# Ledger of designs, part 53: designed miniproteins, single chains, continued (3)

Each design is a single chain, and the fold is of that chain. pLDDT is the mean over its residues in the fold that is shown.

## One batch from the design tools (miniprotein)

Design m9940
Fold by ESMFold2-Fast:
Structure m9940 (fold): chain A 85 residues (1-85)
Amino acid sequence: MNQIRLLTEDVTVDGTKFRVEVTIVSPDPELLERVAARVQGILDDLKAGKLSVQQAVDQILALGEEAFAEHPDLLVSVRVLPLPS
């Protein structure tokens, strides 16, 4: 049975607010939590200003592809949404 984790971070870049939303789906709860922890680290770096939004998205997608190569039933998706000013 598939389990879902949703991770969100709101960031402000040059006065514009964005929401980064990451959805992780896996039947393995331990794998789900390991991938979620790595994604949270990337989102923490984004919030701290260590990564741009594009760099964070690229790293999350690369992590998802790496995990999918070993576990083809794992899915990672990323959405970037502009927030009202």
Scores: mean pLDDT 82

Design m9941
Fold by ESMFold2-Fast:
Structure m9941 (fold): chain A 67 residues (1-67)
Amino acid sequence: MEITDGEVLYSLGLMYRALGDILASQGNLEGAIESYEKAIELLEEAGDTPENLELIKELREKIEKLK
């Protein structure tokens, strides 16, 4: 079976967070929301560490602010 590396998922989540921040700064609110939602999915798949939970909360707040 294919094994997903939690560290890779975490890194991808951080990349999507950064992409969301860039898109939000450019006024692409739809792209920013999609990028943050993807980051949340990746972080949830990476694991329920305290760091991931804090980051997910931050991303949810960012999404709410952009709506």
Scores: mean pLDDT 81

Design m9942
Fold by ESMFold2-Fast:
Structure m9942 (fold): chain A 80 residues (1-80)
Amino acid sequence: MKIKWQYGDAQGNIVTEEIDEEKVDEFAKEKALAVANSIPELQGKEYEVEVEYDEENDKYIVTVTSKDGSFTLKFEIKKV
């Protein structure tokens, strides 16, 4: 079943897409990595990616942290 999800892209636009429920985790991770790759502070650094589903707010939270802990980015994709 496809569900509508809303997120901010690397250009700062708000986007809504229909994604299969079983693919949302990988989709959220892919979109978070696209945003991270646009950030100069993460260029040339190793980073860790954590994906969490917030059932109360129907959203995925992807946390990208530089391996040295100096930078953290949170990306959210919300069910509409």
Scores: mean pLDDT 75

Design m9943
Fold by ESMFold2-Fast:
Structure m9943 (fold): chain A 59 residues (1-59)
Amino acid sequence: KMKELLEEIEKELEKNNGVISDEQLRELAEKFGVSVQTVRRFADMVLGMKEAKKVLEER
């Protein structure tokens, strides 16, 4: 499900200081039955949300 994919992407980004490799994208795509492009789009979305959320959660 989309929520589980987002959680795994966020976990991998956290472990790798905001970087996710093409190999990890492929592994997640295979695990969740989606395309690599879909995983990449979600990773971009998570990174964008993290930047916006960090500004909003200041204080």
Scores: mean pLDDT 73

Design m9944
Fold by ESMFold2-Fast:
Structure m9944 (fold): chain A 84 residues (1-84)
Amino acid sequence: MERVVELAEEAIRLAEEALKLAEELGDKEAAEKARELIREARELIELGKEAETAERITALALRAIGLILDAEALIEELKKKKEE
């Protein structure tokens, strides 16, 4: 349980960093992507609180890891755009 919430909270932190970078660059599309990642991560926190089986907890943890990777990729894209 705690692992899913912790991973989802990390995804929110990274997505918020991406949102801040997108807003600084005026990239509306990237800002919308970051907000979507925040929304999905918040949904995973709620689902994680209700998950009682090992299989469900593992599935939610993998989804949270996916959001972390998506947020990190968005941050890298925005940093690269800043260098252009």
Scores: mean pLDDT 83

Design m9945
Fold by ESMFold2-Fast:
Structure m9945 (fold): chain A 65 residues (1-65)
Amino acid sequence: VTKQVAAAIRAIAVGIETGEKLELKVEDDTLVVRVEKRTPAAERAVERIKEDAEALGIKVRVELL
């Protein structure tokens, strides 16, 4: 639970920092990141989120809105 919250907070920070429109959900050991479109900027934001989450042992799933 604590690691999932940390991953979600970091993902929110990435979304704010990059200006990408992201929707986030936490399910057990998985962080679900929903993006409006797969642009190069959105893909870079997702990669940063994945790297941070993987360091915490959290899986990431990416979906389109």
Scores: mean pLDDT 73

Design m9946
Fold by ESMFold2-Fast:
Structure m9946 (fold): chain A 57 residues (1-57)
Amino acid sequence: TTELIQRAVDLYREGQRRFAAGDYKGAAELYREAIRLLREAGVEPGDDLLEALRRAE
């Protein structure tokens, strides 16, 4: 649903902020939650989000 997609976008942005601050673990957790919400909404996660998670791990 649109609500799940919006939450995923917000989590992705917060994850980017944490990554920039050096909180890679926190960023990875937020990226994983964003991926989960997109899947629940029936949307495939974008390559940018998947690459962001790989970099944070």
Scores: mean pLDDT 85

Design m9947
Fold by ESMFold2-Fast:
Structure m9947 (fold): chain A 68 residues (1-68)
Amino acid sequence: GIADKLASTAAALKADPGFTATLVGDTTLVATAKPGNELKLIGLTLRFLGDPDFDATLSGDTLVVSAR
């Protein structure tokens, strides 16, 4: 389901040394790029903007993703 997709994405980001990621409940993911990983964060933002299951907002080095 959407919650499982979000949880799997959070786990993958936590395993990536270029990011920190936190799940807030089952519906919201907050991901922050470490310095030098801004292009990866932009790519992640574009991926979620293209996914109809999610809303995504990028502010500086932080991406907030919410399940619809």
Scores: mean pLDDT 80

Design m9948
Fold by ESMFold2-Fast:
Structure m9948 (fold): chain A 65 residues (1-65)
Amino acid sequence: DAFKKYLSAAFGKDLKSGPLGHLIDPKTGKSKLSDEEIEELVAKVGEAAGASEEEKKAIIDFLKK
């Protein structure tokens, strides 16, 4: 859960209060990042945190919604 802990710290548990929470649209809950930017962010952070491919995919799917 290191990757989930990182995302909770970066975006906040409510996806708004963290330092990167401003990248989430509060109206739609969707990331303001492009699909490519989301994949790059998750790849870099997930790799550094030792996240599994399944965990990275789940977070990408969540952020792309």
Scores: mean pLDDT 64

Design m9949
Fold by ESMFold2-Fast:
Structure m9949 (fold): chain A 59 residues (1-59)
Amino acid sequence: MEAEKFAEEVAEEIAEIVSKGSEEEVAEELKKERKELILKLIEKHGLEKTKEIINKGRE
């Protein structure tokens, strides 16, 4: 759950930045894809490492 929640939050933020258009469908698809990519990064680098890097930038 923690990994999914974190990935969802980051994906939502990325989708808002990258998909600044008015196409809601594109934003939803991008959010899904980003979430999946972040989850894979967490699996590869570890939840704590990925979280630390992203959160430090957001501090």
Scores: mean pLDDT 69

Design m9950
Fold by ESMFold2-Fast:
Structure m9950 (fold): chain A 55 residues (1-55)
Amino acid sequence: SFWDSLTPEQKKKFLEGLKKIREKYTEAENETDPDKRGALINEIGAEARKLVAEL
């Protein structure tokens, strides 16, 4: 599996990255301004792409 192919260092980085993405999702869910929410969603997408690219 993808998880089994990762080194211990990559696994730690992946879990830390997921934690950051989860925190940003919570921020986006609490945002009532559509433009600000859209910006947060774009940031989440950028962080997710960065996380995958850096593994």
Scores: mean pLDDT 80

Design m9951
Fold by ESMFold2-Fast:
Structure m9951 (fold): chain A 99 residues (1-99)
Amino acid sequence: ANAQAKADAVALIKRIRDLAEEVLEKHGVDTSDFRARADAVIKAVEAAPELTREQSLAITAHAFNILASIMALEFGDITPEQAKADILASLDDILAVVK
């Protein structure tokens, strides 16, 4: 692990947070709790001393799961409520990786 891996992970989570918030709001979902949860996950990743390769790969995989949920919502494959639940679960998975 190195400082660049943690910076890249934080940047990825911030981009996915902003995209998820925009798409959920576009579909009429209340994101008031989502922002606080995502910001808590970002702080936990920033507080980790270093990220291992395994942690970096796990964070990347969970970020791609969030992207998959956003795409499924945009294509009408899942409900906005299901998309929010799946995205929150993936954020919790990222938190578990660094805790």
Scores: mean pLDDT 85

Design m9952
Fold by ESMFold2-Fast:
Structure m9952 (fold): chain A 65 residues (1-65)
Amino acid sequence: DLLEKGLEAIRAGDYETALKLALEAAKKGDFESARKIAEALFRGLMQQGRAEEAVRYAQEVAEEI
């Protein structure tokens, strides 16, 4: 389950892995999981003050959807 793995990566602070899993979900046509991972990733990065990374990662996922 790509959604569960993506959310687990975010909880572990591994945002690069979460981005990769969101992109993989999008490429497989699982746009719901891709969007949910991207939203959680964005919120996590914003809460840590990493706003530039949050915007960049959100844009990368949006381009695959």
Scores: mean pLDDT 84

Design m9953
Fold by ESMFold2-Fast:
Structure m9953 (fold): chain A 72 residues (1-72)
Amino acid sequence: SEWEKKGKELGELSRRIQEEQRPEDIERAHRITREIREYVREEQKKAGSVEASEETIEKMKVFQTAADKAFA
């Protein structure tokens, strides 16, 4: 559950940034957000052409949306 771990880490980074805006935390959060978006995109492609876990794809979309709202 790599996507779950990345989502949780992004959540923790978001909380830290709210408390104390550290540049390193912001940069790390941007990196993880990019990775999550890329992963979701690739998994959606696989789901369209090959059988994949729809539940996993839906959860990743939720994490991507949360990341977008936190940093954009």
Scores: mean pLDDT 67

Design m9954
Fold by ESMFold2-Fast:
Structure m9954 (fold): chain A 60 residues (1-60)
Amino acid sequence: MYTKAEVEKKIEEIKKLPPSKERIDKMLEFAGKLGKQNASEENRELVSKAVLEVTKEYFS
């Protein structure tokens, strides 16, 4: 299972991509992976907020 630090690191790696559909898709894939692995509520909230952020950046 991912630690909070590993989740934050993965989010930052994905955010290195420019605002794009690919960046959104990779963040959604990571969110799905955390859900399948029964990640903590805190880690799921972190990735859910990141999904919203990358989606907003793409459409803004």
Scores: mean pLDDT 80

Design m9955
Fold by ESMFold2-Fast:
Structure m9955 (fold): chain A 68 residues (1-68)
Amino acid sequence: MTVPTPAQEEELRRQALIQAALIELAEEKGLEISEAAREALRPYLPEVTEEDREEARRLLEEYFELLK
């Protein structure tokens, strides 16, 4: 069985927090978010920090830039 290393676990947790922040930001901009994605990331929402929200904002802006 493949077990993630401690470093990989921390990275996955950080990515989950950033994705949770992304979902909140996407909803603010009126984007449709699948219910499955919301449910998967719901446990991470209370742990999202301001830094995670700033990173999510950057990623979302990058996404919109690609759509131009």
Scores: mean pLDDT 74

Design m9956
Fold by ESMFold2-Fast:
Structure m9956 (fold): chain A 90 residues (1-90)
Amino acid sequence: DRLKELAEEAAEDALKASKRRDVEVIKSLAISLAVGLVFGRRVPVEDMEVELSEEEREEVIKAALEAIERVLKAPIGEGPKIVEELSKKL
């Protein structure tokens, strides 16, 4: 599924962008990056990578996928509000 692929890409980019292993911060980054990917944006990442457990990685991917689905179903212009709300819930 393309949406799941975008969510997985956002999760990997969030891991690479993170300077410490903080699952909640990584989830917030993944949500923001996933929404960006829906609109054709990518974040440049350097040689920085954080490892998550399989369960933690799946949680991050799930959060990113939920954000993508909500943004795609929302009226144009509500993407940033949805990202803010989902990031605060985490």
Scores: mean pLDDT 63

Design m9957
Fold by ESMFold2-Fast:
Structure m9957 (fold): chain A 91 residues (1-91)
Amino acid sequence: FDHNLLIAGSKKPDYVSDSEYYFYKGLAYLNLGRYKEAIEAYLKAIETSDNDTIKANAYTGLGNSYYMLGNLELAKKYYEEAEKIYEKAGL
């Protein structure tokens, strides 16, 4: 039994935004080594988010997921997207 597995398998509560739900689901999959599922969840977090912090963190998660899969070009691209959002948002 693993806390990350529980989060990855959880249904979205009504009081949680779609972007927050998908972001934490992505983080849980990343921690489980399920990088393809993490990528899918982080992309949904970005698509559903109007929050720069969630978007930047999700782009960082995409970078980490692609890095672990050995795709250094996509990892760099998504890290740069995260950095751009952090810089623009003053984070």
Scores: mean pLDDT 80

Design m9958
Fold by ESMFold2-Fast:
Structure m9958 (fold): chain A 110 residues (1-110)
Amino acid sequence: MKEEALKLAEEALEYALAGDFEKAKELAEKALKLLEKNPEAGEALINVARALLALGKYEEAKELAEKAAEIAKDDKKLKAIALRVLGIAYEKLGKFEEAKEYFEEAEKLE
């Protein structure tokens, strides 16, 4: 289940970056349904959050990136990526001071 969610999340991100927003949305929704059963899949949550950012769904991206950062715990690389996605989401929502804080915290991690 985690591997399937990760694959769908990665495909959702790739389609979103390519500008195929219909396909990206379809794949992101499928990944989210699988993540309801496997919420610990932090990398998949990050990829869905990144796809949601590309789709303009900044509030939803923020919520998923927050969950991914919590799940990452001692995984400094995963946590840094989640914090950068959070920073981008806050920036897109016009919350520049919060965005700066998340970017600075991410930079402190390797």
Scores: mean pLDDT 79

Design m9959
Fold by ESMFold2-Fast:
Structure m9959 (fold): chain A 63 residues (1-63)
Amino acid sequence: MSPEERRILGGILRKEREELGISQRALAEAAGVSVATVSRLERGEEVSDETLERIIAALKELA
């Protein structure tokens, strides 16, 4: 995934989280990652594919 694609994905995930009324902390706890990791992903910073999959799975469960 390119840096541009990660930035777009991060924005989409942040919007979905905000539409569900979920805090970064709540998403991080559900995904088993740190709040800083959720923040980095939402800003389009690089995270491991494992971390990305955990966060996406947590969003699907919370929706």
Scores: mean pLDDT 82

Design m9960
Fold by ESMFold2-Fast:
Structure m9960 (fold): chain A 148 residues (1-148)
Amino acid sequence: SVSLLNSSNPEVRLQALLSLGGQDLASQRAAVDAGAIPAIIALLKDSNPDIRLAALNVLLRLSEDPELARRLVAAGAIPAIIALLKDSNPDIRLAALRLLLELSRDPEFADRLLAAGAVPAVRALLSDPDPSIRALAAALLELLESRA
C-alpha cells in the first residue's frame, strides 16, 4: 500500500519501498496511479540512509518505463536526485548518478538536468574518493556538456 510509504516507522517505510521495487510493471503503475511517486520523492530526504538508497533504487526501476520516467520528472524528481549527489553515503551518490544517467538518455530530461544545475553538482564528483563515482560522473558530464 502507498500509505505505508508515509509510515512513522522507518522499518515499515523501508519494507514498502523494497516491496514496490520488486513488483511487476502493472502493480508498479497501479502504485504510481495511487500517488507513489510523490511519496518516494519525499523519502529521498529521509533521515535513514537505507531508505534514501531504497527510494533511489525504486525510482531507477520505474525510470526503465518511459511513461513512468515522465511521471518522475513531472513530479520534481530531478532536483531531489541532484541534491543526493552531495550525500555522505557513497552508495547513495552512486545510485543518484546512475538514475541521472538513465534519465539523461531522453533529450528533454537532459535539458531538465541542465536547467536544474546538474553540471556543477556532477563536476564536483570528478574528485570523489570512489573510482566508480568518478567514472560515472565523467560519463554523465560528457553527455550533459555535449548538449549545453
Scores: mean pLDDT 89

Design m9961
Fold by ESMFold2-Fast:
Structure m9961 (fold): chain A 95 residues (1-95)
Amino acid sequence: MSGEEVIASLSPEQALELAAAMVNYVAEHGKDGKIPTEEFREFVRREATERLGLSEAQAEALAEELAKWADPDGDGVISLEEAGTAAVRLVEAAA
C-alpha cells in the first residue's frame, strides 16, 4: 500500500486533524523549531493509528510519505516551515 493511496483514502476531517497535529508537534517539541525526521515519522505513525484508526501498515505508509514531503532533501531534520508545507499539501491531497 502506497502512502499516496492512504492519503487519498483520508476524509478531509482526518487530513485536517493530522495536519494540525503535525504542525503543533514540531512547534511544541522542536529544538529551535526543528525535529529529527525519524521522530516525525514515529509521531505521524502513532497519530495515524491512535487518532485516525488506521492499521499499522497504513500508518507506516502514511508516515513514510509525509516524512518525504516534510524532508524532501533527506537532511534528517524537519523544520516548522517544512512541517507546515507538508500539512497544507496533506489537506489539499485529501480533498
Scores: mean pLDDT 83

Design m9962
Fold by ESMFold2-Fast:
Structure m9962 (fold): chain A 59 residues (1-59)
Amino acid sequence: SAGDALLEARKLVEETGDPEMRAELDRLVQDYADGKITPEEFEKRARELVERARERLAA
């Protein structure tokens, strides 16, 4: 779900300590709240951010 994707993205982004990833997540949440993106696009982008955060943490 979109909520599950958000919780996972938030946790992993915080673990990276990357301020740019945090800013990207915050903008994504704001765009969704403002109706600028669909729930499907939000979930897709949140999952992409999860993957990027996992890659950062594995390096």
Scores: mean pLDDT 83

Design m9963
Fold by ESMFold2-Fast:
Structure m9963 (fold): chain A 70 residues (1-70)
Amino acid sequence: VDLSHVPTDAEIEAITARLVAEGLLTPEQAEALRAWARATRPTVAELAGRIASVAGLPFGEALAIVASQV
């Protein structure tokens, strides 16, 4: 995956939906993450880092989830 890729709104929606479905984020955390991503336009690496921090995941696990949706 291209770590400098900026995920689209559709990709962010898919990523956050998966994180909620897996029980890794609450719906409220997913909403906050989507709002942050729309404002910040993070890269894949930046989004994975934020997910790791919010969900309490190792960076590599967060990156694998993001990479699977982009």
Scores: mean pLDDT 86

Design m9964
Fold by ESMFold2-Fast:
Structure m9964 (fold): chain A 64 residues (1-64)
Amino acid sequence: EAEAEAALAEAERLLELADKLKEEAAKIKAEAKNREEEFEAEELEGIAALLRAVAKTLRKRAEK
């Protein structure tokens, strides 16, 4: 009950954070002038993907 509500709230927060990281990665990628900066953008995209996966798992657990 309350745990399910907390899990949904956490999932929402993680999705919002993932969206922000994806936008930040896109900006870094657009402005990247060297390989190292491109790698940093790719790393942020990877972190955003992981946060989305975690959020999806939390939502599925809350809906059950």
Scores: mean pLDDT 79

Design m9965
Fold by ESMFold2-Fast:
Structure m9965 (fold): chain A 66 residues (1-66)
Amino acid sequence: MEEKLGKVIQEMRDLALAGKLDDETAKKYEEEITKLLVESGFPEDDAKEFAERIVKLVRALAERER
């Protein structure tokens, strides 16, 4: 699971740095990360909250670098 999650986060980071992580794309990645976390045994509410935090962090870091 960790490998899949890491790959998804890296793809999202690359898109954010390219300026392609818009609100629609960010929501898509949030849903994908949530799914991976739920499959790993996280409660759905916790998985959603964690996924939202990851997406926000990636977007903030990319904006700082742009």
Scores: mean pLDDT 78

Design m9966
Fold by ESMFold2-Fast:
Structure m9966 (fold): chain A 67 residues (1-67)
Amino acid sequence: GELLERLRELLEQGDYEGALELVREWLDKNVDPTTARVALAEIERLLRQGDYEGALRAVENVLRTFG
């Protein structure tokens, strides 16, 4: 839906922090707090390692699993 289109726009602009904020907000509304926290921690870890492509894939997989 609309969330994936907004994420794609932010990623094309290189705004990965904005993309993470959208994912966090979506998880907070649709997923248990514990599961949301674990998912965000994994995505943040990938970004910290410089694996931006892996982080993008993780975001998409999270949306597929819980959306």
Scores: mean pLDDT 73

Design m9968
Fold by ESMFold2-Fast:
Structure m9968 (fold): chain A 70 residues (1-70)
Amino acid sequence: RREIEELVRRTEERLATSDPEEQKELVLETYRELRRRGFSPEEIGEAIGRLLETLPPEVAEEVTRELRRE
């Protein structure tokens, strides 16, 4: 979907200039926004997976831990 692609791209741009704590919050907010918009778990998983690939491993681990709780 075009709107998922646009949201992911915008988040990737913001992540490139963000601190680790802000990176974690940006990915979590993107996840919540995709859920709020009613995208499928599969679509959300693909989008978030792509964002996690751009993060430092430690930050990606923290985000994954938070996501397991919801």
Scores: mean pLDDT 79

Design m9969
Fold by ESMFold2-Fast:
Structure m9969 (fold): chain A 65 residues (1-65)
Amino acid sequence: MEKEVEITAKKDYKAKKPDELTLKKGEKIKGVVLAELEDGYIILLDKETGEIYKIPKEYVEVKEL
């Protein structure tokens, strides 16, 4: 299911793995949620770049577009 969202970082997050995105508090990303994982991560497709990122759900606010 394709869900368009704006993701806003609530806290600074430093990527721990190559497939994760480093976020600064207040940073915004528009994209599509491809999956939510059981371990609290979101798989996001960035609409501007076409890149796929793994983002921790606890560190972000998700707004549906």
Scores: mean pLDDT 78

Design m9970
Fold by ESMFold2-Fast:
Formats: sequence, structure tokens, C-alpha cells
Structure m9970 (fold): chain A 87 residues (1-87)
Amino acid sequence: SLEAIRARDEIGGAEDERKQATIEAENLSKKDPEKAKQFKEAYEKYSTARRNAALARLAGDEETAQHYESLADKYKAEANKLKKEIE
């Protein structure tokens, strides 16, 4: 189904972004290892929230999907703030 394809694409995209953030965290750790760790943790939470949102939407639970999308936005903002503080 189109819904299943969209969910898999979203989950895959979230995982790819998480992997790239892990590589970036290694580079950021040379300047600030503590904040780089927090950046990586924020991205892991972001990726998990995106996955949960995609699965909720696939199940037809739009309210739960929106809740996890809100959490993903929060964790993405946290990661972006940490990256700017390190750079």
C-alpha cells in the first residue's frame, strides 16, 4: 500500500539522518565531547520519534502521529542548538 511505502521511506530517512548525525558527533567531539554526546542523544530521540510517528500514521492514529511529530521537532531543535553552541 502507499501508506506502508510512505512509512518505510520515512523510517529509512530518519535512520539515515541518525547515522549522519553520529558521524557529525564524532567530528564535534573534538571541540566539545560532552555537548557532542548530547547532540548524538538528541538525534537518537529525534529518529525514534519520527519512526513512532510514521508507525502511528500507518496504523491510522493521527493524534499519536502528531504527538510524536511534535516530539521530533523538539529534539531536532535541541540537536541544532547544541551543534551551533559547539561550532
Scores: mean pLDDT 89

Design m9971
Fold by ESMFold2-Fast:
Structure m9971 (fold): chain A 62 residues (1-62)
Amino acid sequence: MKIEIEVETGPGPPVTAEQLDRFRALAERLGDQVTVRVRGPELNVPAATLDEVIERLERIIA
């Protein structure tokens, strides 16, 4: 299964270390089938955006 996810940078609360840890664990469980591409002019990835990505990955492994 090949999963490609686009993450857009923007305003909002910054990603927490806990969210990054959860995302990393999910990506490791899915192996090399996951590709995440970051797009946008901002330096910040909103926490809400990463939450959506995490939810999608959890649905796939459930």
Scores: mean pLDDT 72

Design m9972
Fold by ESMFold2-Fast:
Structure m9972 (fold): chain A 85 residues (1-85)
Amino acid sequence: MALEKGDYEKAVKEAEEILKKDPNNPRAYVLLAQAYLEMGDYEKAVEAAKKAIENGDTSAYRLLAEAYRKMGDEEGAKKAEELAQ
């Protein structure tokens, strides 16, 4: 099944609702980063991935690297990949 744009927008809303109850939930930020990547909003994907990392989910470095790569920032992607390890 391919997700439609509206499904990614729903995922963003669900993550925002989780963050209203638990503003430091790193999984909600991971969900935001994934949804923004799929929607092509790479700048918001970077911001969400950084928030997930700040809240203890270092797996979000992979999402950060992917977002930078999609933006054509190969240097930023490589640095994030080294931190993901």
Scores: mean pLDDT 80

Design m9973
Fold by ESMFold2-Fast:
Structure m9973 (fold): chain A 73 residues (1-73)
Amino acid sequence: SAARRAEEERRRLERRIVTLEAARGILEAAISFLEELIKRKINVEQAKEEIRELERQLEELRREIAELEAQLA
């Protein structure tokens, strides 16, 4: 039935959100680590470049999570 398909799809979206939130946490931890390297003046230029790339990935993840959350509302 349509209702059963809607419930299954909702559970699938919820599981996907959990996976993306875990990935977001990993990226945020990596950025924090690189920010610590900058504070300690270790590979500052490389760390800044890596932060920029991770921030791009983080923004893409945030958008995907927001779109999935909108589908659940």
Scores: mean pLDDT 88

Design m9974
Fold by ESMFold2-Fast:
Structure m9974 (fold): chain A 88 residues (1-88)
Amino acid sequence: SGEPGETPRGLELSAGATEGLALIVRGVAKAVGGAGKSLVRAAERVLESAERNLRRAREFGSERAIRAAERAVRAAREALEEARRLEE
């Protein structure tokens, strides 16, 4: 069997966790005003994790894992865009 993070189930769980983190970062970005610098860094790291999960899902995952990872990438990009608005 593959490594735990490389199984279809593991990839789905990783994608779901990353999507959850992206939604939290976006929610925080909407709730607070200020410098935004730490939120931008957090959002960039969430996006990097989401893109890594999508790459692994395409290599080792099911179609369901790929779709979960694609949702996580979308959520992470939205979080990054929201966080970047606070840098103005």
Scores: mean pLDDT 74

Design m9975
Fold by ESMFold2-Fast:
Structure m9975 (fold): chain A 74 residues (1-74)
Amino acid sequence: EELKKRIEEARQKMEDYAREVGKKDAERLSKLDPETRELVLQSLRDAATRSPFSLYRREMEIRLKAVEEELKKK
C-alpha cells in the first residue's frame, strides 16, 4: 500500500504548505485597506469554489481558512 501512503504524505505536505501560505497572506492582508482586503478574500473564495480541479480547490479552501483564522485573531 505504498501508493496510498505516498498520496497521504503528499496531501499532508500540501495542507501544511497551504496553511503556511494562508498565514503569510493574512499578515499581508492585515496591512491593506479593508476594500482591497475584501477583494483578495473574494478572489480566494472564488478559487476555492469554482476551480474544476479538486486538489486546487482543497488547497485554496485550506489557505482561505488559515487566512480567516489569522484575521480573526486580530
Scores: mean pLDDT 76

Design m9976
Fold by ESMFold2-Fast:
Structure m9976 (fold): chain A 72 residues (1-72)
Amino acid sequence: GAMADAEARAGAISDRALETVKQAREVIKLLQEGKFDEAKEKTTPEIARAALALAEHYGLPQEVIDKIKELL
């Protein structure tokens, strides 16, 4: 029914959001390790925006935030 379809869509969106956050954390880790080129290769605009939001939320160093902005 319509409710089950909505729950299935919400689950799929949640899975995609979790994967985006996971990739964003991986990009942040690469930037912290000085692997800017690898981070850039793995980054889409969606991942870069998620990484920026995470970095600001966790209060990461300004240097890391600036590197994420270079990926946007």
Scores: mean pLDDT 77

